# Ledger of designs, part 89: designed miniproteins, single chains, continued (2)

Each design is a single chain, and the fold is of that chain. pLDDT is the mean over its residues in the fold that is shown.

## One batch from the design tools (miniprotein)

Design m7274
Fold by ESMFold2-Fast:
Structure m7274 (fold): chain A 90 residues (1-90)
Amino acid sequence: MREREELEERIRRLEEEVRRLREEAEALVAAGRLSAPQADGVRALLRRAEEHLRRAREALERGDLETAREHIEEAEASIRGARELLEAAR
């Protein structure tokens, strides 16, 4: 079904974005450009995003497209927050 395929692709893209943002955050920490509180904030948001993406995948396996969409939206919100914190550190 198109909707399930769209949600699965959306999860895959967000998982890739979480990995990129984590690599960026750790590089900024290593360069001394991200303070410990900022790093903790980014890491917390990325952990939250990963948990929601995991829940979204579990919902898709059950055929619960509505719950999957809700978790994807929560993951997107957490990813946006992480991006904003990283932009402030540049």
Scores: mean pLDDT 87

Design m7275
Fold by ESMFold2-Fast:
Structure m7275 (fold): chain A 68 residues (1-68)
Amino acid sequence: SMEKERLEKAKKAQKWIEEHGLELAEEFYKQGVSMEEVLEELKKKADEESKEAIEEAVRRHKELRAQR
């Protein structure tokens, strides 16, 4: 099921972000970079399954900002 696969990928990406992403985000935030840039850097370091979930998160974030 696509829904179950999406949920598993999201959980895996969330775990990776919780373990590594916050530390990396703090460093990039101190350097004055945008959240979009932080997410792109996280994608470069993530495994293949997590990259897809992170990429979707970036896309959703950009669309949300564009709608304002």
Scores: mean pLDDT 61

Design m7276
Fold by ESMFold2-Fast:
Structure m7276 (fold): chain A 66 residues (1-66)
Amino acid sequence: LSEEKEAIVKEVSELYFSGQIKASTRNDKLAEAGIEQKDIWNYRSKQTGVPVEVLEEARRAKEAAE
């Protein structure tokens, strides 16, 4: 990712995982910036040390409950 796109991924990641924005808003912000959804999960994985697969399973469970 470019430095600019990485900054957007960081901001959107922090907003989403703190519960400040919905998954739909996250997706809209990433799409506007031309960023793939996988890039936010890769960023979160690097930040937390949790594998992407585990984070995606947790996401599916959370979003299915919404």
Scores: mean pLDDT 73

Design m7277
Fold by ESMFold2-Fast:
Formats: C-alpha cells, structure tokens, sequence
Structure m7277 (fold): chain A 78 residues (1-78)
C-alpha cells in the first residue's frame, strides 16, 4: 500500500527530485535541451534512491509521475 512513512532524509530527496523535474521542464520549454537532460538525470537518480528504500510510499509514486512528465516534455522538445 502507498501509506509507507518516509524518513525526513527520504522526503528531502523526493522534494529535490520534484524540483529537478520542474527545472528540466522549464529548460526544455526554453529550448535548453542540455540543461533539461542534466536536471532530468538528477531527478531520476534522487527518485531511484528513495524508491529503493521505500517503494510503496505515496510520495514516491507522485514524484515518479512528475519525473515521467518531465521526460515526456523533454522527448517532445527534441
């Protein structure tokens, strides 16, 4: 179930992942594909770190949706 409790450190990492995903979208929309790729890669790394420890957490699914959305925006901007 998606009600697994995150540690403060894991919550911080997911917040960073979500911020990086948003930066990737902003960079892609601005035509800066290199910067968008760097932010997307960072978002994926941060998300994977938390997902490995708390795969059933609701926040992980929410962050994953945002990262996937950013990846789709970057792909359509290419």
Amino acid sequence: MTDEELTPEQRELLERARREARRAVEAAEAGDLETAEEHLDRAIELLDEVAAKAPAAREVFEAAAEVLGAAAVLETAK
Scores: mean pLDDT 79

Design m7278
Fold by ESMFold2-Fast:
Order: structure tokens, then sequence, then C-alpha cells
Structure m7278 (fold): chain A 68 residues (1-68)
């Protein structure tokens, strides 16, 4: 799940012209997924929140739809 969420976010952020943000989202997901007890839902919500905080709510919505 975590790798899938990271790849979906990377693709949409590259399309939006923000590949640097895609790398940051991937790093955050990888760090979170390395912690025992972290769920797929927690990883997805972290990615969505990062995208919304970056001012990309439309990208966050697309990532959520593709990942669910």
Amino acid sequence: MAERIAEIARRFLEEAGKPELGEKVRQAIDDLAAIPGVTDEMVLQTAINMLKEAGLPEVAERVEEEAR
C-alpha cells in the first residue's frame, strides 16, 4: 500500500510540475511505513494532508480516489 500511494502521488505531482514535492511525500511515506504499527490508512491520510498543506487539494483528492 505505502509504495502504491507514493507512486500515485509522484505521478500526479510530476503532471502538476512539482516533482520535488513528490520526492518529499515519498520520503515521508517511507519513513512512516518503517514504523511498526502504522496502518495503510495512516499512510494515506499523511500523504493527503501533505498535499493539502502544499495547496494542492485537487491532487490530494485524485490520490485518495486512486489509492482506495
Scores: mean pLDDT 79

Design m7279
Fold by ESMFold2-Fast:
Structure m7279 (fold): chain A 72 residues (1-72)
Amino acid sequence: MLRLSEEQREELVRYLTEKYGLSREQAEEVVDYIESLTPEQLPEAVDYLTEKYGLSVEQAEEVLLRAYLLAS
């Protein structure tokens, strides 16, 4: 499970809203979803993000990578 600090969550929310035009509510949903994922669920997460939020596969992969880099 990914563990983000409050500051890291806010940075990711800001990134999602500014870069991809998600609402703050949608961005917070995405962050909560990513924190709930196990590493085995990452391929399913790409499909979920593309279908629910209209992100491309490349954008979904970039979001997941950024979240994991923040948590490292």
Scores: mean pLDDT 80

Design m7280
Fold by ESMFold2-Fast:
Structure m7280 (fold): chain A 92 residues (1-92)
Amino acid sequence: MEEVEKLLTEGYRALVEKRYDEAIELFKKAIELDPNNADAYYLLGQAYYDKGRYEEAIEAFKKAMEIFEKNGDTGRVNAVKKMLEEVKKKLE
């Protein structure tokens, strides 16, 4: 969807500009439009992580990993696993 791509682009811009609440809302809107968009969940996880919302980051990354696994994207599954390990260390 063209609208989903626009939301992900705007959300990523908000994320790199450290506008984390805006990024979270934009990625949530992308997920509402396309619930199977693994990139939206991955970016949502990044935004939660950067905001220090580690439990919510774990949930978002797990959902991204589930969708990447269903799509056979082994490389992205491995990337999400590394992020999950990093987030879990923050909760220790």
Scores: mean pLDDT 87

Design m7281
Fold by ESMFold2-Fast:
Structure m7281 (fold): chain A 62 residues (1-62)
Amino acid sequence: GPVKKYRALKDTTLMSSTPKTFKKGDIIELKDPKYDEETGELYGFVNGQPVLADASNFEEVE
């Protein structure tokens, strides 16, 4: 599926089996990203691992 880049808008944590903290301005790449409007969560995959984040803490970049 598609790979999209996201920028952290503030210091935040990407939740996975190995949670990772990102600083404001850090870029992440998510494979097969999906936004859940009910929860406000952004889902995707990083290195084959499912991850979730608060979508309000990230913006899509080119």
Scores: mean pLDDT 81

Design m7282
Fold by ESMFold2-Fast:
Structure m7282 (fold): chain A 66 residues (1-66)
Amino acid sequence: MFVVESRFPSEEQARRAAERIGSLPGVEAELVGPTTVRASVEDNATIATAAALIAIGDGGEAKVTA
């Protein structure tokens, strides 16, 4: 299981990223803080990478842990 944790400069950016990341198959995305999104990804490195790239694209910083 991968965990993608991402932090955003605004609540609006975090909410948009959570919605987009949560639309990926096999991903559970939640707001764990006003500007922090945590995504749980089943053992699929491609989807975990996609989640991180969505977060970065929406103006956030992303950290992936396996």
Scores: mean pLDDT 82

Design m7283
Fold by ESMFold2-Fast:
Structure m7283 (fold): chain A 62 residues (1-62)
Amino acid sequence: SDEELIAEASRLFKEGEELAKQGKIEEAKKKYDEAVKLMSQISPTIAKVAEAEAKKVLEKYK
């Protein structure tokens, strides 16, 4: 279901942010890529928004 996809993507985003805070940018990017892939199953528009937010977080902790 879309709710399950959103919940899984949210967990991946949280894991990605924690990795980014630790300076593990490559690992964080991998988690964000997985989350964006799940979001793309809901809609391309939601996936693009998620990708943009992921890029902002990665640049912030670089």
Scores: mean pLDDT 83

Design m7284
Fold by ESMFold2-Fast:
Structure m7284 (fold): chain A 84 residues (1-84)
Amino acid sequence: MDELVNQGILAYHNKEYKKAIELFKKAAEKASGRKLAKIYEMIGKVYYEQGEYKEAIKYYEESLKIDPDNKIAEENLKKVKEEL
């Protein structure tokens, strides 16, 4: 796993949500394909945990544009839309 992604996951577990998003966005700049889709999924999850549902929707949709078969992003997108 990419070092930036690992640091982002650690920040997320420590509830350092802003730091997690910054680290995941840096990882996204270097990623493509399924890796990029997974990073967008993780960014969406962090925004969801913060209650920033509009941003969470945006990143889950970006993940699904790259990997339409990402069932985790699809399920999370449905959950976020139910909160609105």
Scores: mean pLDDT 85

Design m7285
Fold by ESMFold2-Fast:
Structure m7285 (fold): chain A 108 residues (1-108)
Amino acid sequence: MEEEVRRLIEELRQAVKDLKAGKNPEEAIDRVEEILSRLKELLPQLTDIGTLREVIKALREVAEALVDAIEKYPQYRERFLRVLRDVHELISAAREKIAELEKQKKQQ
């Protein structure tokens, strides 16, 4: 699982790089959406706080790239805003999972 999550983070960073380069913004955003969907499925199963923090860091990089992309590609604005909302929701969920794991560790 952690190996899969690390691979997804790497793929997410590559999609961000492609989006910033402007070579194929539609395909880059398709990859981001696919990776976010998989991370959302895996997130409840994650028990390593370090891995969750790496996920949050990568998601913040995606959010920054999407904000820039909205200005550069107004034709995809609605889609980028939707994905940006999904990114923020996933960051929130990851932070809540970290808080839950920290609370469990304190009670053990």
Scores: mean pLDDT 84

Design m7286
Fold by ESMFold2-Fast:
Structure m7286 (fold): chain A 70 residues (1-70)
Amino acid sequence: GEEEAKKLLEEFKEKAEELKDLPVDEFIRQLTSLVKEVEKKLEKLPKEIKEKALNELDRIATQMYLEKAS
């Protein structure tokens, strides 16, 4: 449950960091695909854990999009 969500978010962060040096268009495409993959995995978790993890995923992804757009 909680530990699985934490692991998925940690793996997301690690993979997203690898994308930082990509051109903007490629970064957006790759990060969007990665977000969708993680969202799909989180859908299998209990509602309360899923909602918390999805909010954290959205926060991290939004921050990364904004930093890359700057």
Scores: mean pLDDT 83

Design m7287
Fold by ESMFold2-Fast:
Structure m7287 (fold): chain A 64 residues (1-64)
Amino acid sequence: SELQQKILRLIGEILRIIGELFDLELEIERNKDDPERVKELEEEKKELEKRREELLEELRSLPE
């Protein structure tokens, strides 16, 4: 069904973003001594967190 396909797509995207956020946290930790680099990575993290929230909201809005 269209609904099942959309749910699977959303879950897949959410899982991918979680993986990207994990990798980004490791990169931030590795660059802790570079404040400008950390700032850039934190902005990228914020964008990914926003995208994750949007996908979770979309998933929550789907009819059962």
Scores: mean pLDDT 85

Design m7288
Fold by ESMFold2-Fast:
Structure m7288 (fold): chain A 65 residues (1-65)
Amino acid sequence: SEIEELMKEFEEYLEKAKDKEKVREAARKAADDALTGDFPTAEEQRKALLEALKKVVELARELSK
């Protein structure tokens, strides 16, 4: 699944990241924002979570080099 692929990428880049705590903090904030958002449907909430994961993966990638 897309979520599983993003989580795998996140773990790989997090492992290489210079500042792992910064990445974890960003991930937690992104998840909180997605979970507390006002979404009309579960599908829209799921899309918000996917976009949040993509942003966190990008941050981890940047911090990994």
Scores: mean pLDDT 74

Design m7289
Fold by ESMFold2-Fast:
Structure m7289 (fold): chain A 99 residues (1-99)
Amino acid sequence: MEEKLEEGRKAYVRGLDAYRAGNFEEAIKDFEKAIELTPGTPLEADAYLMLGEAYRDLGEFEKAIEYYQKAIDIAEKLGLTELYNRAKRLLEEVQKELE
């Protein structure tokens, strides 16, 4: 479990680096790997949030909504108030983009 969490954290960090560089498809793959390695953890919620942001940047707003909602659900279950509030705000912003 510890080794998978560390590998997942490294995947998440690689995803952030790719995202910041504008390599959204690479970021998506890295965040998906982080999610696979960290089920039921705060890092899973962070990775879903960033996956939503990457899809939003690609103009795939329906996928962004889906992944923000997954981040909200995990954050609520784990009591991650700041992440919950951030994910809800991003969900509301992307829903307005569909108007």
Scores: mean pLDDT 88

Design m7290
Fold by ESMFold2-Fast:
Structure m7290 (fold): chain A 56 residues (1-56)
Amino acid sequence: SAREAAIEAAARAAAEARVAGDDESLDKYMTTLIARYDVPAEEAFAMVDRYVAELR
């Protein structure tokens, strides 16, 4: 679905920001996941952790 694709894209963008040390972009994408798409914080962080591992 469009919502699932948007959540995945935001999580991947957050992972890229975290690897790059871009705290402002990381905060923006985490806010998008948690506040806009109502992803539980624990799940949002777990999703970002998974994508960070894929980037290494």
Scores: mean pLDDT 84

Design m7291
Fold by ESMFold2-Fast:
Structure m7291 (fold): chain A 66 residues (1-66)
Amino acid sequence: SNKEAAAQIRKIAEEIAGTNPEAAKHLLKAADAVEKGDYESAGEHIRKAKELGATDAAQRASDLVG
């Protein structure tokens, strides 16, 4: 479900928050967007996390969204 996907994305954000806090903030915004069904906004935030160097975390988040 969107809520379960959002919860997993929030866990990924927590994992990287100490190393890449700006990418983590974008993953948290992506999780909020997924929970609301806003897949366009979620995709934009995942893309920004990738641009900020969190490539593996962003890919994991993208896989959870489908």
Scores: mean pLDDT 89

Design m7293
Fold by ESMFold2-Fast:
Structure m7293 (fold): chain A 61 residues (1-61)
Amino acid sequence: SLAVQALMRFGGLERDLAEELVRLVEAGRYEEAIELLMKRAGLSREKAESVLAGIEVFLSM
């Protein structure tokens, strides 16, 4: 997936985290995606929500 590659290359995310994140966003499971970013990437809620918004924009292209 191009979204997974972009998250790894530009977001610095591990492949497994990037793949799970894309699956959650595509499934509309936004709260779980935010929690995943906070727990595994060590992001604040605000930063996780910003990353999620970026993923949605990318997936809408």
Scores: mean pLDDT 78

Design m7294
Fold by ESMFold2-Fast:
Structure m7294 (fold): chain A 65 residues (1-65)
Amino acid sequence: MQKELEEQAREAIEKAREALRRGDVETALEHLRKAAELIEQLDEDLREKMAKEALPIAQELAAAL
């Protein structure tokens, strides 16, 4: 269960990164939002690690908005 959620969260972060590389800010934001929802369902340790990985993408999106 946790491994599946972690994998889905990582995929969502990667899709957000890909959309951001294409300049598709709105799609990147939607994927990042989905990743955040998945991350909230993880154990505290995994949640903190995944949130830290998503932070640079979130900051880049905020700068692009």
Scores: mean pLDDT 79

Design m7295
Fold by ESMFold2-Fast:
Structure m7295 (fold): chain A 93 residues (1-93)
Amino acid sequence: AAEEELRREMLRARVAVVEEAVAAGTGVAPEAERAALRARAEELARRAAETGTREDLVAAARAAAEALAAEKGGEELREALERLRAAEERLAA
């Protein structure tokens, strides 16, 4: 129950980030921005691994989704969104 709720919260955060990127219609972000987003995702993932807190795990999931969205173009990004939504649906069932 508690772990399922955490997984659902992390997944909703990832869906929201990718959904916003798809709606914005942007392509692959500039390399400097992608590098910064990857660095942030790496730092937050390390922190989440150390603390194990819900807050840090959700923050890490969101940052990872931001980095992923910045590296993908339209079709690839839409496919990533579909996969995330399918995972969310499975957790809801």
Scores: mean pLDDT 82

Design m7296
Fold by ESMFold2-Fast:
Structure m7296 (fold): chain A 100 residues (1-100)
Amino acid sequence: APVSAEEMAEKLREELEKAGVPEEEIEEVAEEVRRMDPERQLLLAAAVGVLIAAKKLGDEELVRRAEEVIERLRRGEDPAALAAEIRRLQAELQAIAEKL
């Protein structure tokens, strides 16, 4: 079954809570996500996943880059360019995981 915008917003809320984002900011992001295109919602979920993984690894540079991608998605930048950056971040996380 296709994931609804509300289901994506709830999943993103859970990921932001894990990332330590304040409750008030989580509510604002959830409302913003409900108004996004499905493609942008999926990219945002992927970027938040990278942020959580980077924080668990203690990689401050990956955390900063993930936060930048999330901010750019929220600003309405081109999803295709942001998808490429998210794939690069995911590849770097995978390379780090393979060394552990």
Scores: mean pLDDT 75

Design m7297
Fold by ESMFold2-Fast:
Structure m7297 (fold): chain A 74 residues (1-74)
Amino acid sequence: MSPVERIRKEAEELLAKYDAGEITLDEFRAGLQRLIDEVLAEEDPEVRAEGWRIVHDTLQRLVAAEQARAKAAA
């Protein structure tokens, strides 16, 4: 498995577990921090760029879900 494939798989697993209610937001944040650390450890700038894209997409999906919940509650 390539570094990019590993990072993408870990991000998708984090989102799936959070959406399923299997992990808390704090556990999600800890998992996301591990992904960030993995991206920062990569020496290939293309791998880092794609890794940051995956992290950014993961955060945007979390923010969108939280905004949707807040809007539904208002």
Scores: mean pLDDT 78

Design m7298
Fold by ESMFold2-Fast:
Structure m7298 (fold): chain A 93 residues (1-93)
Amino acid sequence: AIAWNNLGNVLKDLGRYNEAIEAYKQALELKPDFAEAWNNLGNVLKDLGRYNEAIEAYKQALELKPDFAEAAHNLKIVSDLHGNIIKEAVERV
């Protein structure tokens, strides 16, 4: 699990976001209670503009570790941003 999470971090740093997602998913398949891997998955999904999926990943991290300040902060930012994007889309139609 740790090795897959570390591979995901390296792939993300290289801008290889889809491969980073697959590495984090492998970490979570081996260790579903890996809060840090859920948070890292959320970060990559956010960077790709996949905000609904990022929100779900951060929620999983917080369910496993309620005091996870980074995940809580990121969830708030992405939730606020996703809400604003939805409002803008509705206003344009």
Scores: mean pLDDT 78

Design m7299
Fold by ESMFold2-Fast:
Structure m7299 (fold): chain A 59 residues (1-59)
Amino acid sequence: DAAERIVALLREAGLDAEVVDDATVRIRSSAEALAAIPGEALDAMVARIAPLLEALRAA
């Protein structure tokens, strides 16, 4: 499931996230937690998540 994989990637990056349904992921992390992630780690996470987001839209 693409949503579960996205949540796993977000949690690996230190973000609190949960699956709401098979097409919806909720990020529960504060703005401060997001600001604490290095830019390189954010870029890597976005690159890994982008194809999974397309899979969610197709589902």
Scores: mean pLDDT 69

Design m7300
Fold by ESMFold2-Fast:
Structure m7300 (fold): chain A 55 residues (1-55)
Amino acid sequence: SVAERQAELAQMAEIALEAEKTEGPDKAMEIVLRADEAAHVSAEALRALNEELRA
């Protein structure tokens, strides 16, 4: 659900902020990049689905 996705993104943001405080900016950047990769993959999957539905 949308609520579950929003909670997941909020949790990732909280973890990234905590990592910056405790482990430094490099670890925070790693977490952000992992979250961005997950979002990018999801966006590509939605794009492929939209193209399939329009075909």
Scores: mean pLDDT 66

Design m7301
Fold by ESMFold2-Fast:
Structure m7301 (fold): chain A 80 residues (1-80)
Amino acid sequence: ELPVKEITLEVPEGTTIGEALAKVEEELKAQGLRLFTPAEEVKGADRKLKAGEVVEVTLLAQDVATGELHVVRVTIKAVK
């Protein structure tokens, strides 16, 4: 079974999915993890979120030192 990281973030209305995921990508890089797909290249990255919207994205990341795969489950909540 792969390790699972769960990340929940709240973003202002009008934030794009790509902008929210870019913050996640920076956090993962600080932990030595590399996303298989860059945040800006994720499908629907340019879509703006409306207040009250919740989006779930599942990503794969690899530990650069060990090669271990991690599943990253991201919950993005848009607020006013």
Scores: mean pLDDT 80

Design m7302
Fold by ESMFold2-Fast:
Structure m7302 (fold): chain A 58 residues (1-58)
Amino acid sequence: SSMVQALEAQKQQDIGDLEAQVAERRKSLNEDERRELDAAYQRSVAILEEWMAKKIAG
């Protein structure tokens, strides 16, 4: 489905944008702060993946 492909493309772009922002922020953080940021990033990706899966499945 072209709709599913469009949603997957949006997800990949959003994750890529978030990943770039996280990478930039990491440069000014200590190890503990980086671990916390990485955990927040993983939670954000999981939420986006779940939302997209539900939207595709109906």
Scores: mean pLDDT 83

Design m7303
Fold by ESMFold2-Fast:
Structure m7303 (fold): chain A 98 residues (1-98)
Amino acid sequence: ASGEEVVETILEVAKKTSEEDIKEAILKTLNVSEEEAEELARGLKEGDPEALSRLFDLIVLEAQKLGVSPEEVLLRFLKTLKELSGEEAKEILDKFLS
């Protein structure tokens, strides 16, 4: 997927997902504090470009820590978000991840 397609998918899914579920997906996949995850979840749900930038920075940092590609961490995040999200967000993620 293109970077633009990834960004559009994350924003659309976040808009259709509760802030609490986004926070849980972040905490399960990224090495961050609960407070940082809460702030990030709020920003993503609001479509904040700064929150998007921070999400990608955290994905890169986790990938470096695990010795894997950023794409692998992103995929883990999106799959976790899909498991926690409602039907509309699940449909979007299913199409993107297929």
Scores: mean pLDDT 83

Design m7304
Fold by ESMFold2-Fast:
Structure m7304 (fold): chain A 116 residues (1-116)
Amino acid sequence: SLEALLAEVARHNAALAERLRYLRELAEAIKAGDLERAKALLEQRGIDTTGKDQAELEELFRELLRGELEALREALEAARAKLAALAPDTPEYREYQRIAAAAEAGARALELLLSE
């Protein structure tokens, strides 16, 4: 479930979990057609929503999701490459395991948000 994925992310990366919760709230506002709430959420992140309609807000939302998903997929690939080169009993190995776990769970959460 989305909630279980967000809980998994939160165990490893609190900042990422907060960004994903923001995207979930934005998704809920967009799905509900609550333009006032959607604009307020985007404006909190410094995004200008002046004159934007439902369709334009939906496209902005999809762009934000795609960007975060691409970044998480790249982070996961980089973390997996590091894990392949590191000794399994090191503090560095444990750190990259946490990075990989957060990125994997986060990517799955974003894929669920994109599927609606």
Scores: mean pLDDT 88

Design m7305
Fold by ESMFold2-Fast:
Structure m7305 (fold): chain A 103 residues (1-103)
Amino acid sequence: NDQKIEEAKTLLAQGSSLFGEKDYEKAIELYKEALRLAEEAGDNRLKARALLNLGEVYFEQKKYEEAIKYYERALKLAEEVGDEVLIERAKKNLELAKKKLKE
């Protein structure tokens, strides 16, 4: 599991770099692979981080309904693990995405 956790963290970092470069398709690919590795490792915090990052990419693509689904999944998991930083980030992003969808 340690190997999968480290690989997932590396993929999240690489995906974040690609997201910053606006390579959304490749960022999604790496974040989904990170999510798969986090799930296989049973690392619920890392899983929540991957879900949150996926939501952020869909948000930047203006796919607000998809972003909301990922943010809701991330929030539920962040609350289950008790990660206050992830809870706050997920709530803020979810609120913003819902606001955009109503505009």
Scores: mean pLDDT 90

Design m7306
Fold by ESMFold2-Fast:
Structure m7306 (fold): chain A 85 residues (1-85)
Amino acid sequence: MKLSREETAALLEGIAADAEALLAALPPALRERVEAALRAIAAAAREVAARVAAGELDAEEATAEFLARTREAAEAIERALREAE
């Protein structure tokens, strides 16, 4: 099962929107710790979605690129949550 370019771009845009919604819903103290990482995930999702829409990436390439771009942000979120006590 392979997603179309339109479906892949829409899914990535959805991930960006979900990251922003999560950021808005978090308590201020936790938000401060994870804001940069969540914004980085949203930005990466939108950039990869734009490249998919332009025909530069297929679904598999988009998945690999998104994971590569968001790895550091995901590690930063995990670190911040561990330090939150």
Scores: mean pLDDT 80

Design m7307
Fold by ESMFold2-Fast:
Structure m7307 (fold): chain A 83 residues (1-83)
Amino acid sequence: EENIKKLEKEIEEETKRHDELAVQADEAGRRFDEYLEKYKKDPSYKEKYWEALAETARLVGELVSEIARRKDLENQLEKLKKE
C-alpha cells in the first residue's frame, strides 16, 4: 500500500501541474488571439503575434506531455490496486 500512496501523490502533483499549465495555455491563447487580430490590421504586430503563437504551441505541447504522464501514472495505480 506504500507504493499506492506514492503513486497517488505523484498523480496529485501532476494534476496540479496540468491545471497550472492549462491556465497558462488559456492566457497564452487569449494573447495569441489578441495579437492575431492586431496583426491582421497592422503588420507591425507580426513579431508579437509570432511570439504569442510560439508560446501557445509550447504550452500546448507541455499539456499533451502531462496528459500522457498522468495516464501512465493512473494505469500504474490501477494495476497496483488490482494486485
Scores: mean pLDDT 81

Design m7308
Fold by ESMFold2-Fast:
Structure m7308 (fold): chain A 67 residues (1-67)
Amino acid sequence: PLTAFDKDLVERIVKKYPQLTEDEALQLLEAARAAVETPEIVAILKKIGVPENKTAQALVSEILDEV
């Protein structure tokens, strides 16, 4: 189950990138925590226009810095 903090982060990701579903935003958050890049995560990053060399970890860190 998601914590309240995780739900808030997912909502922030979706608000910044409305092209994403909550499920896709959750996949990015989990990938960032695991430091894992799968083809599915690369496809999500491309969907929001993120450069190919930018990781899910960097994206989530930027959102956290926006506090």
Scores: mean pLDDT 74

Design m7309
Fold by ESMFold2-Fast:
Structure m7309 (fold): chain A 70 residues (1-70)
Amino acid sequence: SDAEELARSQAAAERVTQRAKELGIDAKVTVVRSESGGRTLWRVLVHSDKLDEEQRIELNRIAAEEVAAA
């Protein structure tokens, strides 16, 4: 259900937030709803204006791993 998918995405976002903190990165992690082809998609977005290129790459990797594990 949409509620179960949202809950999994929120849990993934919480794990991304924790891993970012362990790297000393203050990142805003949000879950957004989108629709594609009549299906609801929940996306985990990571944003920080203070990230260098290496930190951005690492956060994107972490986000992808946690979303795949959810």
Scores: mean pLDDT 77

